# Designed miniproteins, single chains, continued (3), part 78

Each design is a single chain, and the fold is of that chain. pLDDT is the mean over its residues in the fold that is shown.

## One batch from the design tools (miniprotein)

Design m10692
Fold by ESMFold2-Fast:
Structure m10692 (fold): chain A 83 residues (1-83)
Amino acid sequence: MTPEEKEKALKIRLKYTEERFKDKAEEVKKAALETEKLFFERVDELSPERHAEVVKLIRQGEESKDPEKALEYYKKAKEILEE
């Protein structure tokens, strides 16, 4: 993925995340936004298996109605991305 493609994809995902988490706890929204930024920073260095796991965790965070569970999913995604 080129730097321009990454920036465009990140902007789309950040806008989506802000709109989706408009009525969510601020901590969950911040964790989601940070995870999206980190994901696009590291995406070219991820194996297919790690890419799939991070995407799964981000989706679980987005779909979780429990703020503590959402934060746990985002924390796990960040741990994979940060190593």
Scores: mean pLDDT 79

Design m10693
Fold by ESMFold2-Fast:
Structure m10693 (fold): chain A 106 residues (1-106)
Amino acid sequence: MEKVKELIEEAKRAYKENDKEKAKESVERLIKEISRLTGRYNDPEASDDEKQALRKQIKELLEAMDLAESILDKDTQVKLATRLTSEMIREIGDSIDRELEREKRE
């Protein structure tokens, strides 16, 4: 929870200061965390309570990412969107692999 808050505050600060370099770095860190939490959310072993908490965290991180991206140029926004898509696809793949491994164990 503290890490999610720290990333959100970092993004808001970059936006407020109109610091494009910090905003880009903040978005890259947000992409990694969003991808990680999305992978956990898609894990069939995750409890309903955990999924509810993850949904809230992912939403807050996405809102912070949109804010930081708003001060970046279009080319940078497109590159970051492509990176987010790639990271999300990877996390989905990892989630499937974890499910298959659990089937072998059960």
Scores: mean pLDDT 78

Design m10694
Fold by ESMFold2-Fast:
Formats: C-alpha cells, structure tokens, sequence
Structure m10694 (fold): chain A 73 residues (1-73)
C-alpha cells in the first residue's frame, strides 16, 4: 500500500540521517556517496508524500522530518 511505501521510505531516510549524525558526532565526514544516498531517500519520500491524502500520516511524517532537520542543522 502507499502507506507502507511511505513508512519504508521514512525508515530508510531516518536510518541514513542517523548514520550521518553518528559520523558527525565521531568527527568523521560522510562520503559523497552517503550524501547522495540521503538525498535520493529524501526525494523518494517527498514523491510518495505528494501521492498521499492521509492528513494524519502527513502530519506524523512532517513532525519526524522536522526533528531530523533540526538535528542535522
């Protein structure tokens, strides 16, 4: 289902973002390949969200994305 696709895309994006945060905390720089993977995961998630009409799911995902963005910045 679209909901399951959104959840999988969100989980993938979160896992990649957490890896980026762990690298930064360890004083290491992400590779260009890892940065590209994070960008692709974000684009895939955004495309799936445009297809969703579930306001509750959109709100939940939006809140989780805002938290990740705050931590990466």
Amino acid sequence: SLEEEVRRALERYEALAERMLALKAAGKQPSPEEIAELSRARMELMELLEKSKDEELLREVGERLARIRAELD
Scores: mean pLDDT 82

Design m10695
Fold by ESMFold2-Fast:
Structure m10695 (fold): chain A 82 residues (1-82)
Amino acid sequence: MSEAEKMAALAEGALAALPAVEEELAKLIGKEAAREAVERIRRALERMAAAARAGDIEAARAAAEEVRRVAAETAELIEKKK
């Protein structure tokens, strides 16, 4: 598996898991905030998958960093409401 194929598979797997993640986040931060956070992550994962499928590893890595940033912001939001 190439780096591009691996990144595409990771992004696609993460996209498939988002409905379950949204349900769990809604229990922690409320449905509104959870939907917003999941939509931001979904957009970044879609960019990652598209870049990886195109073989653009640099763009795919940039999108993966965006996913990590949004996930970190969401984790801080959970911690503040804890």
Scores: mean pLDDT 82

Design m10696
Fold by ESMFold2-Fast:
Structure m10696 (fold): chain A 61 residues (1-61)
Amino acid sequence: MAAVDGGFMTKEAAQYVVELIKKYGEDLTKQVIEKANELAAERGRKTVEVEDLEEALEEVV
C-alpha cells in the first residue's frame, strides 16, 4: 500500500488549501489536511478533494 505521506489532491483542493491558510492560518489548515486525508482514505480514495477539505474543516473547528 502506497504511503499517504505528501498526499495527492486535486487542483481545486490545492486552491482551497490556499484560501484556508489565508482565513485560518497554517496550523489549522495542516490539521484540516490531515483530517481530509483520513476522510478520503475512508472513502477508498488516495486523492483529497474540496468536499473532503470542507468536511474536515467542520470536524476540526
Scores: mean pLDDT 75

Design m10697
Fold by ESMFold2-Fast:
Structure m10697 (fold): chain A 80 residues (1-80)
Amino acid sequence: GALAAIDSAIEEVKKKSKEKDILTKDEIGEILQKNLSDLTGDEGAIVTDEVLKVLEKKGSSVTGSDVVDALLKAKDKLKS
């Protein structure tokens, strides 16, 4: 389900963050494509919008923790 896919993305972001503090837009996009491909358009849009907001705010200074926070916000929005 969508929540499990987001949890998988969070774990992969955390793993990547152990290698480096700042993640590139391409690295984040690859993690999202790998873990969230089975989400509906609406579910995927909610996740993408939250991640894009943090990328816009932080730019080249985005950390794994920033991305995890965005994914957790998306997860909360998808909970009924």
Scores: mean pLDDT 81

Design m10698
Fold by ESMFold2-Fast:
Structure m10698 (fold): chain A 93 residues (1-93)
Amino acid sequence: IDQLLAQLQQLLDQLRDQVRQHHPELVPEVDTAILLANTYIDNYRRTGDPKSLTNLVHILSIGGILTLIGKKAPELKPIVDQILSLLNQIAKS
């Protein structure tokens, strides 16, 4: 799981950089979502609480930031799909 969480953090940083370059209007929502995601990752690392992983998946995928980016920035779909694939692996952990 730690390897998957580290990969997720790297992909989220890459997503943020791409959003800053191509859709700066989405930066506040992306930054807020990444801050919250990192909070759930840190909580899981400290406590082992599986609810932190459930919350992480929900805030990013189910009506979350990845859905918004998919609608507003379809050209970012490749990195969004990579993050969704990784979230599915985390959800099975």
Scores: mean pLDDT 78

Design m10699
Fold by ESMFold2-Fast:
Structure m10699 (fold): chain A 70 residues (1-70)
Amino acid sequence: MSEEERKEFAEKLRKALLALGAPEELADQIAESIKNGDLESALKYLEQLKDVIPESTLLAMKKEIKEFLS
């Protein structure tokens, strides 16, 4: 997977998270983790958004991140 593909996916998720009301700091941390291929950190930061984004959306995002970084 190219660096450019990771950046595009990270930016797409960052924008979606911000649109859902996620704090900019957490959205940035998730995006940076994805850019670095760090699945564990990406999922850790995404879990901190449980109170902010719907459970169904959170589950879908986890699946997408796992599939993208696996």
Scores: mean pLDDT 81

Design m10700
Fold by ESMFold2-Fast:
Structure m10700 (fold): chain A 107 residues (1-107)
Amino acid sequence: MTPDEIQKLADKIGNMLKSLGASDDIVNDSKQVFLTDPLIQTAVLTIEDEEEKIKMGALESLRKVGDISFDRGDYDTARQYYTIALKINPNSEIARRRLAEVEKRLA
């Protein structure tokens, strides 16, 4: 995939996140993670379906920023990232477990 195609995919990921009520900060951070993480890019490039590409790119980027925020003790930010991830995939066992761990830390 070309750099132009990667940028267009990042823009589509950002648009999906905006439609789910993500703040500009969450949208920007998730797009930057996607643009700079070669492992996420490689995983997404193996998917032929455009909607599944956008969904996986969004989920993996949100997970990475959420994990970084959690590791820094920023549980409020981590909560926001995992909440948006569950809007994309409500059946995500991993997102549910991570959100539950965040809620324990905030209690």
Scores: mean pLDDT 82

Design m10701
Fold by ESMFold2-Fast:
Structure m10701 (fold): chain A 58 residues (1-58)
Amino acid sequence: RETELRALMALVNREGEAVLTEGASPATLREVARELGISPATVRRALAAGQAATAADR
């Protein structure tokens, strides 16, 4: 949970808010995963959750 929120914040900080609507490349997911010491799958899951939350908030 905490790790997913941190991954989502790192993605938004790196790519901007557009990542929540457009998604991220596999390379970007791997870079964020490497920076945080987590798996790319965890970063991808965090992005999916953030995209769902953004869609609901609109």
Scores: mean pLDDT 75

Design m10702
Fold by ESMFold2-Fast:
Structure m10702 (fold): chain A 68 residues (1-68)
Amino acid sequence: MKEEAIKLLEQALEYIEKGKTSVARTLAVSALSMQGKYDKANEIARLLREGKTDEAKKMIEEELEELK
């Protein structure tokens, strides 16, 4: 499950870079929910909905560092 969460978060970053924020949101929320981090999942979803992609990307990168 940890490896699956890492892959989903890495894919979320790729989709943010491609401008597909709705796909990135789904991937990031799924990964964080699998880890029981619902508050972070909700915050990243909010940031992506508000177009704060740089802030969302930073939070996803911080989670990847914690998991690796």
Scores: mean pLDDT 83

Design m10703
Fold by ESMFold2-Fast:
Formats: structure tokens, C-alpha cells, sequence
Structure m10703 (fold): chain A 62 residues (1-62)
């Protein structure tokens, strides 16, 4: 369920951004990156990192 954890953290990052809390959004993105690093399956690892990159681009966070 590591991929599900990444998806949940990305949803929380989007909610924090919508609330205007950019620091909290960045914190959730960092947590998603840490969870994604634990994914051993190559396909899920790539999917998780692409989702994180897409969310960072959507939220304009570098």
C-alpha cells in the first residue's frame, strides 16, 4: 500500500495548497517522496515519482 500512501499524501498536498498553506503542501510532498523511495516494484516506483512530479508542477512548487 505504499503507492496508496503516496496518492493520499499528494491529495493532502493539493488540499493544503488550496487552503493557501504552501509550507504544509511542501511538507506533504516531501513525505510522499520518502514513501516513494521505499517502493521496491519498478513500475510502481516510476508511477509514484511521476505522480509527485506532476503534483509539484500543478502546484508550482520546485
Amino acid sequence: ALLDEVDTLLSLAEQAHEAGNLDLAEKYLKQAEEVAKKIVDTEKYVAAHLSIIGTREDLRLQ
Scores: mean pLDDT 80

Design m10704
Fold by ESMFold2-Fast:
Structure m10704 (fold): chain A 68 residues (1-68)
Amino acid sequence: RPEENVRRLLETAEKLLKDHPDDVEALKQAQEIYERALEMARRFNLPDELIERAEEGVKKAKELIEKL
């Protein structure tokens, strides 16, 4: 269940970055979702792939926001 929830959060955040790369509000929302996914993945000791995916997502969202 936690793993399934994290996968859904990551998919949602990834779609926000893809569809709205120049929208600060969408990028901030994606960052928040990635941060929640990361916290959940670490809390439940989920696979490293999910943790890495969430960490990369947080970094990418922050970089995109800073460039705007």
Scores: mean pLDDT 83

Design m10705
Fold by ESMFold2-Fast:
Structure m10705 (fold): chain A 57 residues (1-57)
Amino acid sequence: SMEDAIVRRIVAEALRIAGERGAKTVEREHFEEAGRRLGAPEYADAAWEAFQRQYEG
């Protein structure tokens, strides 16, 4: 779906931002910034939760 597509793009952008900043781990703030950059800040929490379920749940 379109929502799934934007969530996946926010996850990818958050990982890129964390890498740019030399972060050792991806944090919620990277998802918030990714959502802002992609014009979809309302999906940042959904992307963070999806990432957590896949890698930490």
Scores: mean pLDDT 81

Design m10706
Fold by ESMFold2-Fast:
Structure m10706 (fold): chain A 69 residues (1-69)
Amino acid sequence: SLSPQDALRAVAESSESNGNLEGARALRELSEQEFRSLQEALDAGKRALEELGDEVGVRTVETIRTHQE
């Protein structure tokens, strides 16, 4: 199972590998915060990426969410 911080770092690595450095940076900053649950962290990451217009990053968050069900 992934910790909230590890999940956000995994999304950040995916965003960086796809050339989205701004999304990766935002997710790494979020990974320094404490979250009550994996879903709360993924929701925070998704919201940050939506605010940046990062549609690829949003899809990556939802993919990780699905694989952690």
Scores: mean pLDDT 81

Design m10707
Fold by ESMFold2-Fast:
Parts: C-alpha cells; sequence; structure tokens
Structure m10707 (fold): chain A 86 residues (1-86)
C-alpha cells in the first residue's frame, strides 16, 4: 500500500512537471480514500509552487496526513519533492 502510493506520488509529480494535467486527473480519479487525498494534496502543493504562493502550509498539511496513516515511504518522496520546490 505505502510503496504503491509512493510510486503514484512520483508519477503524478512527473506529469505535473510536464503540465499533463489530464493524466494527473486520471490518476487521482482512479484512486480512492486516503490515496486520493494524498495525490490531490501533492497536486495542490505543485499548484501553490507554480502560483508563487506559500508552499510550507500545504506541505505541512500533507506531511501530517502521511504521518497519521504511517505512510513512511510516501513521506520520504514528499520530502524530496519539497526540497526541489523550496
Amino acid sequence: MDKETAELIKEVYEYLKKEDFEKVKEIIENSEGIRRQVLTAVASLYKAYKEKKNIEKVYNGLMAILKEYGLKESEKVVKEIYEELK
């Protein structure tokens, strides 16, 4: 579960960098529950970055969700994304 979620986070992030928003939407809509929430939050983090808004608040919210559900691999991937965007 966590490893698969971490792989989907990486895939969504690559499509966001390519501005392939239709593929991002497809991946999110084909996900359910906490995974959909996490992937939606990753897309929101990237949107805040592109709009030159404060990304720290979105990042902290996403990290809180990942820690609550014990998604350690996904937490590592999101930290790497945040380091690239800050």
Scores: mean pLDDT 85

Design m10708
Fold by ESMFold2-Fast:
Structure m10708 (fold): chain A 79 residues (1-79)
Amino acid sequence: AQELIDEALEHIRKALRYADEGKFEEAAKHLVRADQLLDEAMALDPSLETEIARALHEIVLGILKKYDPETYKLYEELR
């Protein structure tokens, strides 16, 4: 579970960077990957660290939804 959580957090960090740079399609792809990893981690070993990662993911989704709703829709299509 820890490796999945660590990888998910890395993808969330990359998504935040891409969103800040205006690269919302790349941000969306990283968010999809983070979502998949967090779902796998939660299924194996639910933990506070996974909850924190989920909260960060929600913040990034809010940024995408506000600044590029078309890319947010692409994120939903990719998952």
Scores: mean pLDDT 72

Design m10709
Fold by ESMFold2-Fast:
Structure m10709 (fold): chain A 62 residues (1-62)
Amino acid sequence: IIDKYNELLEAIKGKRFDTQEIRDKVTPSQLEEIKKQTEQYLKELLNSKDKRLRELAEKILK
């Protein structure tokens, strides 16, 4: 699960966000929604009782 969100976050965070491949598969509105959902999920992980999950979320958000 976290690996899939990490892949999406890397694509969104980098200049790869503007690639034709991403635009062909997802509309800009859907991509923004996915990004917001990913950020929300990571924020939930930051509040997790599992210290390892919190550290992972911090690295992804930074």
Scores: mean pLDDT 62

Design m10710
Fold by ESMFold2-Fast:
Structure m10710 (fold): chain A 62 residues (1-62)
Amino acid sequence: GTEEYARRGAREAGGDEDTARTASNILKNAGVSGEEAGRRIGQALVDSGGAGTGTKPPAAPP
């Protein structure tokens, strides 16, 4: 489902799974599901600086 693609994208981008789940629900409500929703969420996390590969932050707040 959409959440599976979103979580996969979030893990690969080093972002928050909770953010991915919330965005996934919003996109699904707008008619965007599955792989497309995952791509949008992954891109948003990267654009927001959620790469998480350069700097290792401590526990980030939700």
Scores: mean pLDDT 62

Design m10711
Fold by ESMFold2-Fast:
Structure m10711 (fold): chain A 100 residues (1-100)
Amino acid sequence: SFEEKKEKALEVLREARAKLRELAAAETDPAQRRLLLSLVGFLDLAIKEVEAAKTEEELEKVLKGTIEYLRAQLADPALPEAAKEVLEETIKKLEEILKS
């Protein structure tokens, strides 16, 4: 159902945000820390957009946009490997929600 997909999407995004916050807190390089915090900020906005979605079509649009953005971030050579793993797993989980 729409509500179940929305709840699953929120759990996936909140978990990703928590993991990236932990990586940012442990990061000693100021530039890499800034990049990680930018990703956290993006996920904060994505979570708000998912929460605001009123239809399955709106939810699917938000999730597709989120996946596209995260895929673009994977191309950044400055992104730490641990952060790439979080983004790849997040994309996979969001794609599974879209297929259900």
Scores: mean pLDDT 90

Design m10712
Fold by ESMFold2-Fast:
Structure m10712 (fold): chain A 75 residues (1-75)
Amino acid sequence: EKEEEQKLLAEILEETAERVPDPEMSEKLRELAERAKKGADPEKINKEALELAERNPETRKALLEVIARRGAELA
């Protein structure tokens, strides 16, 4: 269901924010997680997260690591 997708996306973004040392990037990721929890479109949130990852290599690395781990857990 959409609620489960939003919750999973929020958890991924929150974990990514904890791993990113840049406070500004961490804050932006937490804002995306909060929007996902409040019912924002998962595709829109995912697009914005990817844009942040493209601008910041540490964010990109952290995001990919979190996604890979969560993907393995779901498999």
Scores: mean pLDDT 78

Design m10713
Fold by ESMFold2-Fast:
Structure m10713 (fold): chain A 75 residues (1-75)
Amino acid sequence: PAPSPETVELAREAERLAREAARLASQQPGREALLLFVTSSLTAAAASAAEFLGVPLEDVEGILRQARELLERAR
């Protein structure tokens, strides 16, 4: 079964943040490993939690919030 609209929106947010992290990594070589790690974490968390594990939206939001904070610190 397809995930809820809210879950799909969170997955899109995770993808957007992952793309931003990848772009920033290409512009800041000194932090590339950290930013790539954030990108991988965002993608894995959103995909696994929303699509495969049936994890509640609250947990997905929590993971994304932590990833956003890490990305912001990496800037």
Scores: mean pLDDT 64

Design m10714
Fold by ESMFold2-Fast:
Structure m10714 (fold): chain A 79 residues (1-79)
Amino acid sequence: IKLKPGEVLKVGPYEIKILSAESKGNVATAKADIFYKGELIAKEAEITIEEIDGQLVITLPDLPELRKLEREELRKVLA
């Protein structure tokens, strides 16, 4: 998986701005600013991006305001 600093991923109501990323095989760990409907809800949060069956799945931090994104939602953004 290749992610670039400054890249913005749009997934439903979320915008995920990549600050830094480290990829190892089919898994990437990134630090990102997470926006929900235009509001910053997490700064420099650690996210995990995994490639599963050719789909990309983003795991967001375990915060009350955040939830895990399903693979079907991510297919259109990252695949």
Scores: mean pLDDT 65

Design m10715
Fold by ESMFold2-Fast:
Structure m10715 (fold): chain A 80 residues (1-80)
Amino acid sequence: MDKKLAEEARSLIPLLASEDPDVAIEAGHRILQLISQIKDKEMAIEIAREAIEAARENPDDITSGVLETGAASQLAATQS
């Protein structure tokens, strides 16, 4: 269910603020994988925005870049 996927993705958002870049990057990849499975595009976009904003608080710009590029790709792939 989309709501369960959204809840799991949101539970990972705090990890994007981790000072450990490996933890932040892994959380980012997992969030992208979860939002790609969400059928409700509006919900997926909201979670992607929340994750990107949280990632920008981390000095590791790589995590933010991965989320921005990956979210755009996942949302485009699931649009008609």
Scores: mean pLDDT 70

Design m10716
Fold by ESMFold2-Fast:
Structure m10716 (fold): chain A 64 residues (1-64)
Amino acid sequence: MVTVTEREVEDLEAAVEELVAEARARGLSVHATPPVEVGDHIRADVLVADGDDFHVHRLVQRRP
């Protein structure tokens, strides 16, 4: 199963780091994409694999 969630965050780098650390602490495979600019936002995706289940965390930060 593939689950996709989108969340706006104030600190993209910190949010990515927290998700990666949490996934690793649970013994899950995790991959974070590099940040990219999309309009007035910066976006990164964090992919977490738990066996046959995949969760894509889409994180978006507004540009200052």
Scores: mean pLDDT 81

Design m10717
Fold by ESMFold2-Fast:
Structure m10717 (fold): chain A 57 residues (1-57)
Amino acid sequence: SQQETDLAAFVVARFNLSANDALAIVQIAKAQNPQATKAQLQATVVKLAEDFVKAQQ
């Protein structure tokens, strides 16, 4: 969806992650909170991306 594509692009730009990793993070965030608002989804995506980057080093 456009929302998933936009969030993935945001993650790529902000965290320097690959498009595949960014899309996976967005999908995980959506699965965790199917009823989340767009703002809540973005916050969850940012949290997961930060955790992912820390786990990579």
Scores: mean pLDDT 82

Design m10718
Fold by ESMFold2-Fast:
Structure m10718 (fold): chain A 65 residues (1-65)
Amino acid sequence: SAKEEAAKKAMEELKKRMGLKDVELEDDGNIVITVEDDPLKTTAAAIEAIALALEIGGKGVKVKL
């Protein structure tokens, strides 16, 4: 559906924009971001991932190094 396509595109764009190693949506509704060792970029990426989770009806965000 258009909504599923938009969610996938938004996750890919977040990955590129924030320089993330990976971005995935888990079956439990969590967005998982895999980040590099940069505290400021990690914080910004987490904030944007939370905004995306709210937009797509996700449950939350998990951060991995």
Scores: mean pLDDT 79

Design m10719
Fold by ESMFold2-Fast:
Structure m10719 (fold): chain A 94 residues (1-94)
Amino acid sequence: MKIPPIPQGLLDAIREIIRASNAYDAEGVERAAQRFVDLARQSPPENREALEIALALLSIILGIVKSDPNPTPELERIKEALERAIDEVEAILA
């Protein structure tokens, strides 16, 4: 099995999403998620498999965020930002 390399910009956006989510920084997650979507829209068709892998990673992160037992307005904004980013990238891949 050959796993395609994920573009550095997408990996950087994912890392920032993780960092901001751990800090309950909703604005940081919203900015990083939007950057992820913008980078996905700019990706050439050859990068489709890399985008699918990056999207799978984002879905795993959303699952972890959803497992947080502490209901806060910041956590809800983080969930909504990640769900919107996933939906938008899925639409790009459709």
Scores: mean pLDDT 84

Design m10720
Fold by ESMFold2-Fast:
Structure m10720 (fold): chain A 60 residues (1-60)
Amino acid sequence: SSQIAQLEQQRTSELVRAMIELRDKKQPKSLEEYSALSHEMMKIAAKQREELEKQVKAIE
């Protein structure tokens, strides 16, 4: 449905923006700090995916 498509698009845009903001906030200076930031971003993405799945099920 249109609602699910819009929800997915909105979530993707918000996730990308959140990742950019997080990188800017953390201002990593070393490869190790970049690696840690990458792991943190992956955790955020995983949580966002879980929440999206719950919302999609609620709309179904």
Scores: mean pLDDT 77

Design m10721
Fold by ESMFold2-Fast:
Order: C-alpha cells, then sequence, then structure tokens
Structure m10721 (fold): chain A 69 residues (1-69)
C-alpha cells in the first residue's frame, strides 16, 4: 500500500535499523537509512556504507550514526 511505502521511505533511519541492515550485509540499505537520520548527510551515509564494506561491525556502524545525529 501507499502507506507502507511511505512508512518505509520515512523510516526514521534509527541506529537500530541501520545495524540490522549492516548485519544483513546490505550496504545500500545502510547508506539509504543513514541518509534519513537527522544530521547525517549523503556524504556521511556513503562513508558509513564504505566502512561496512571495509569490515566495520554493525555495532560500530550504529554507534557512528548516533554520533553523527
Amino acid sequence: SLAEHVARLFAEGTPEDIREAAEAGDAEAVRRLAGRVPGVGERQAQELAELMRAGASPEDIAERVRRLG
């Protein structure tokens, strides 16, 4: 439904959701969700995805999101 699609688009990009995406190995989801966190810009979101690809733990990714927001 449109409501579900909108809810997914406006999912708050919480550090928890980003950690789950990182645990799933989904770098695109990490970048997309991180970019929705207030205070996290597209550049920082790309850096988080790159850190994940470099082997950063899901917990480290989530902590960095908390520090940026």
Scores: mean pLDDT 72

Design m10722
Fold by ESMFold2-Fast:
Structure m10722 (fold): chain A 84 residues (1-84)
Amino acid sequence: MKVESTIRLDAEAPKDLEELGKKAGEEVGKALWEAVETVEAQASAEATIQAIADKASELAPEYEVELKADLSGGAKLVVTVTKK
């Protein structure tokens, strides 16, 4: 199963994360939330996003999690989740 979703980096982020959990499964939604909360900011936004993706993959090893920053249209993350 492959799921793609967009997470807005503003007050809507919790709602977008809930929708991702609904589509991909609660386990992966929780793993991504924990990764966002626990990963410290790195030297660049891209490095921070990669660290979050890596942490989410550690927390939900049955899933592949890819994150891409879309800052051209108002600070969004494109999340792709694939079940192994």
Scores: mean pLDDT 70

Design m10723
Fold by ESMFold2-Fast:
Structure m10723 (fold): chain A 90 residues (1-90)
Amino acid sequence: SMERERLERQRREQEEKERQKLLEEMKKEFEEQLKNDPEKLKVLSRVYYLEEVDGKKVLHVVATVEDKEGPRNVVFTLSLGEKMKRSEVT
């Protein structure tokens, strides 16, 4: 049905808008937590991607950070209202 395809497209467009809004809210939360981090990491580059795990929205940030040992890659994982987690890229 043409109507069914139209409704599915409208639903996907709405889901994409809600995803983008949530992504921006989570980016803001990430930047705030990064600003308040005692290590004061200098972030040289970052790539954001949002996923859903067990019904929970999770932001992954693949970043290059600079510290005393030079630039290194890390992954930050953030859920809204929770403290971000950091993992080293081996």
Scores: mean pLDDT 76

Design m10724
Fold by ESMFold2-Fast:
Structure m10724 (fold): chain A 106 residues (1-106)
Amino acid sequence: SEAEKVAEAAREAVEWTTEGIVKTARDVGDEEIAEEAEKKGREYSEKIEKEKEDVEKVLEAVEQFAKDAVELGKRLGERSKRGSQVYSAVSILAVGSLTETELAKR
């Protein structure tokens, strides 16, 4: 039950973060980063769902996703000021979601 709550929070965090990156990438005309973000969001959501009974593996997947999301945001930031704002927002949200997920573990 607690593991399921952790996995649900993790999937929601991955989905929200992915949607933000995809939207911003498309807004600045970067379809390559948008497609890469969508692919990674899907891969990590599937991994979290597969490992949903293993809190440690779910947290590890979220940490790896956060690193990938930060790198995508950084690449967007190099192309536009708007991308730099996304990089900051993604970093803050990823940390916040990890904290909420850890609290749900109890």
Scores: mean pLDDT 76

Design m10725
Fold by ESMFold2-Fast:
Structure m10725 (fold): chain A 109 residues (1-109)
Amino acid sequence: NRQQLIQQLQQLLQEINDLLKNNGPTVEVLDELLSLFQEILQLAQQLGQQEMVQLAQQAIESIQRLKELLEKIEKHGTVSPEDRGKMDEAVLQLNLNLAQLQQLLQQLR
């Protein structure tokens, strides 16, 4: 049912937004985000929405990079300006991907 898949996507995007608003970027939060975006990827594939599939894949890659950077920072106890810049870029890319996914979802209705 196409409408049920769209509603599930809306719920997942809302959960992602709530998670990001209520929590800082921790490894645990990023693991939750990975699970949610993997569900979005599966639903986008079922809907045949190639643009959403690509955006979900890009979000997953950005989250994985953020997780690796956070684990590196935790292990070393300091953040370099270069690593901070990479984190800021990954966060910006994730936010852009979320905005684009929300816009595409509105077009499905």
Scores: mean pLDDT 82

Design m10726
Fold by ESMFold2-Fast:
Structure m10726 (fold): chain A 91 residues (1-91)
Amino acid sequence: AALEERVRQAARRAVEALREEGLEELAETVERLAERLLEALRAGDELEAEILLGMLRIIRGVLKLMGLERAARAVDELIRAAEELLRARFG
């Protein structure tokens, strides 16, 4: 239960960081990816969860290339929280 809440809190911080940079569409995309990731983890869909994590890793990489270090760190924290939840569920 606490692990899902950490993912939701990290997602909220990532969305806020992206909105502060004026990246509203990307903020909406990250919010949807986080919601889909939690659904996949609840359903036991490891493949879907790994695909969604891969998409978040691509977004983090793009933000780093753009020099948006605060937003990149917030997305990284979301990835870490989700990876911890995935390990707790499946490993």
Scores: mean pLDDT 88

Design m10727
Fold by ESMFold2-Fast:
Structure m10727 (fold): chain A 63 residues (1-63)
Amino acid sequence: MSEEELIELLSKKYGISREAAREIVRLAKVGATREQAEELARKYGVSLDTLNRALVEAKILLS
């Protein structure tokens, strides 16, 4: 799966913007602190639960 395919999948599956999905994929690659996840959730108006689910899935699919 390409990075762009993963971004599109997360965007559609979790109902988030492609920009939010791209940032989630970036954090999944480098690791994310809880504070970074919370900041991203607030920035894009996404629940922290949804963002954490998308982040975990991105980590699995990037492996």
Scores: mean pLDDT 83

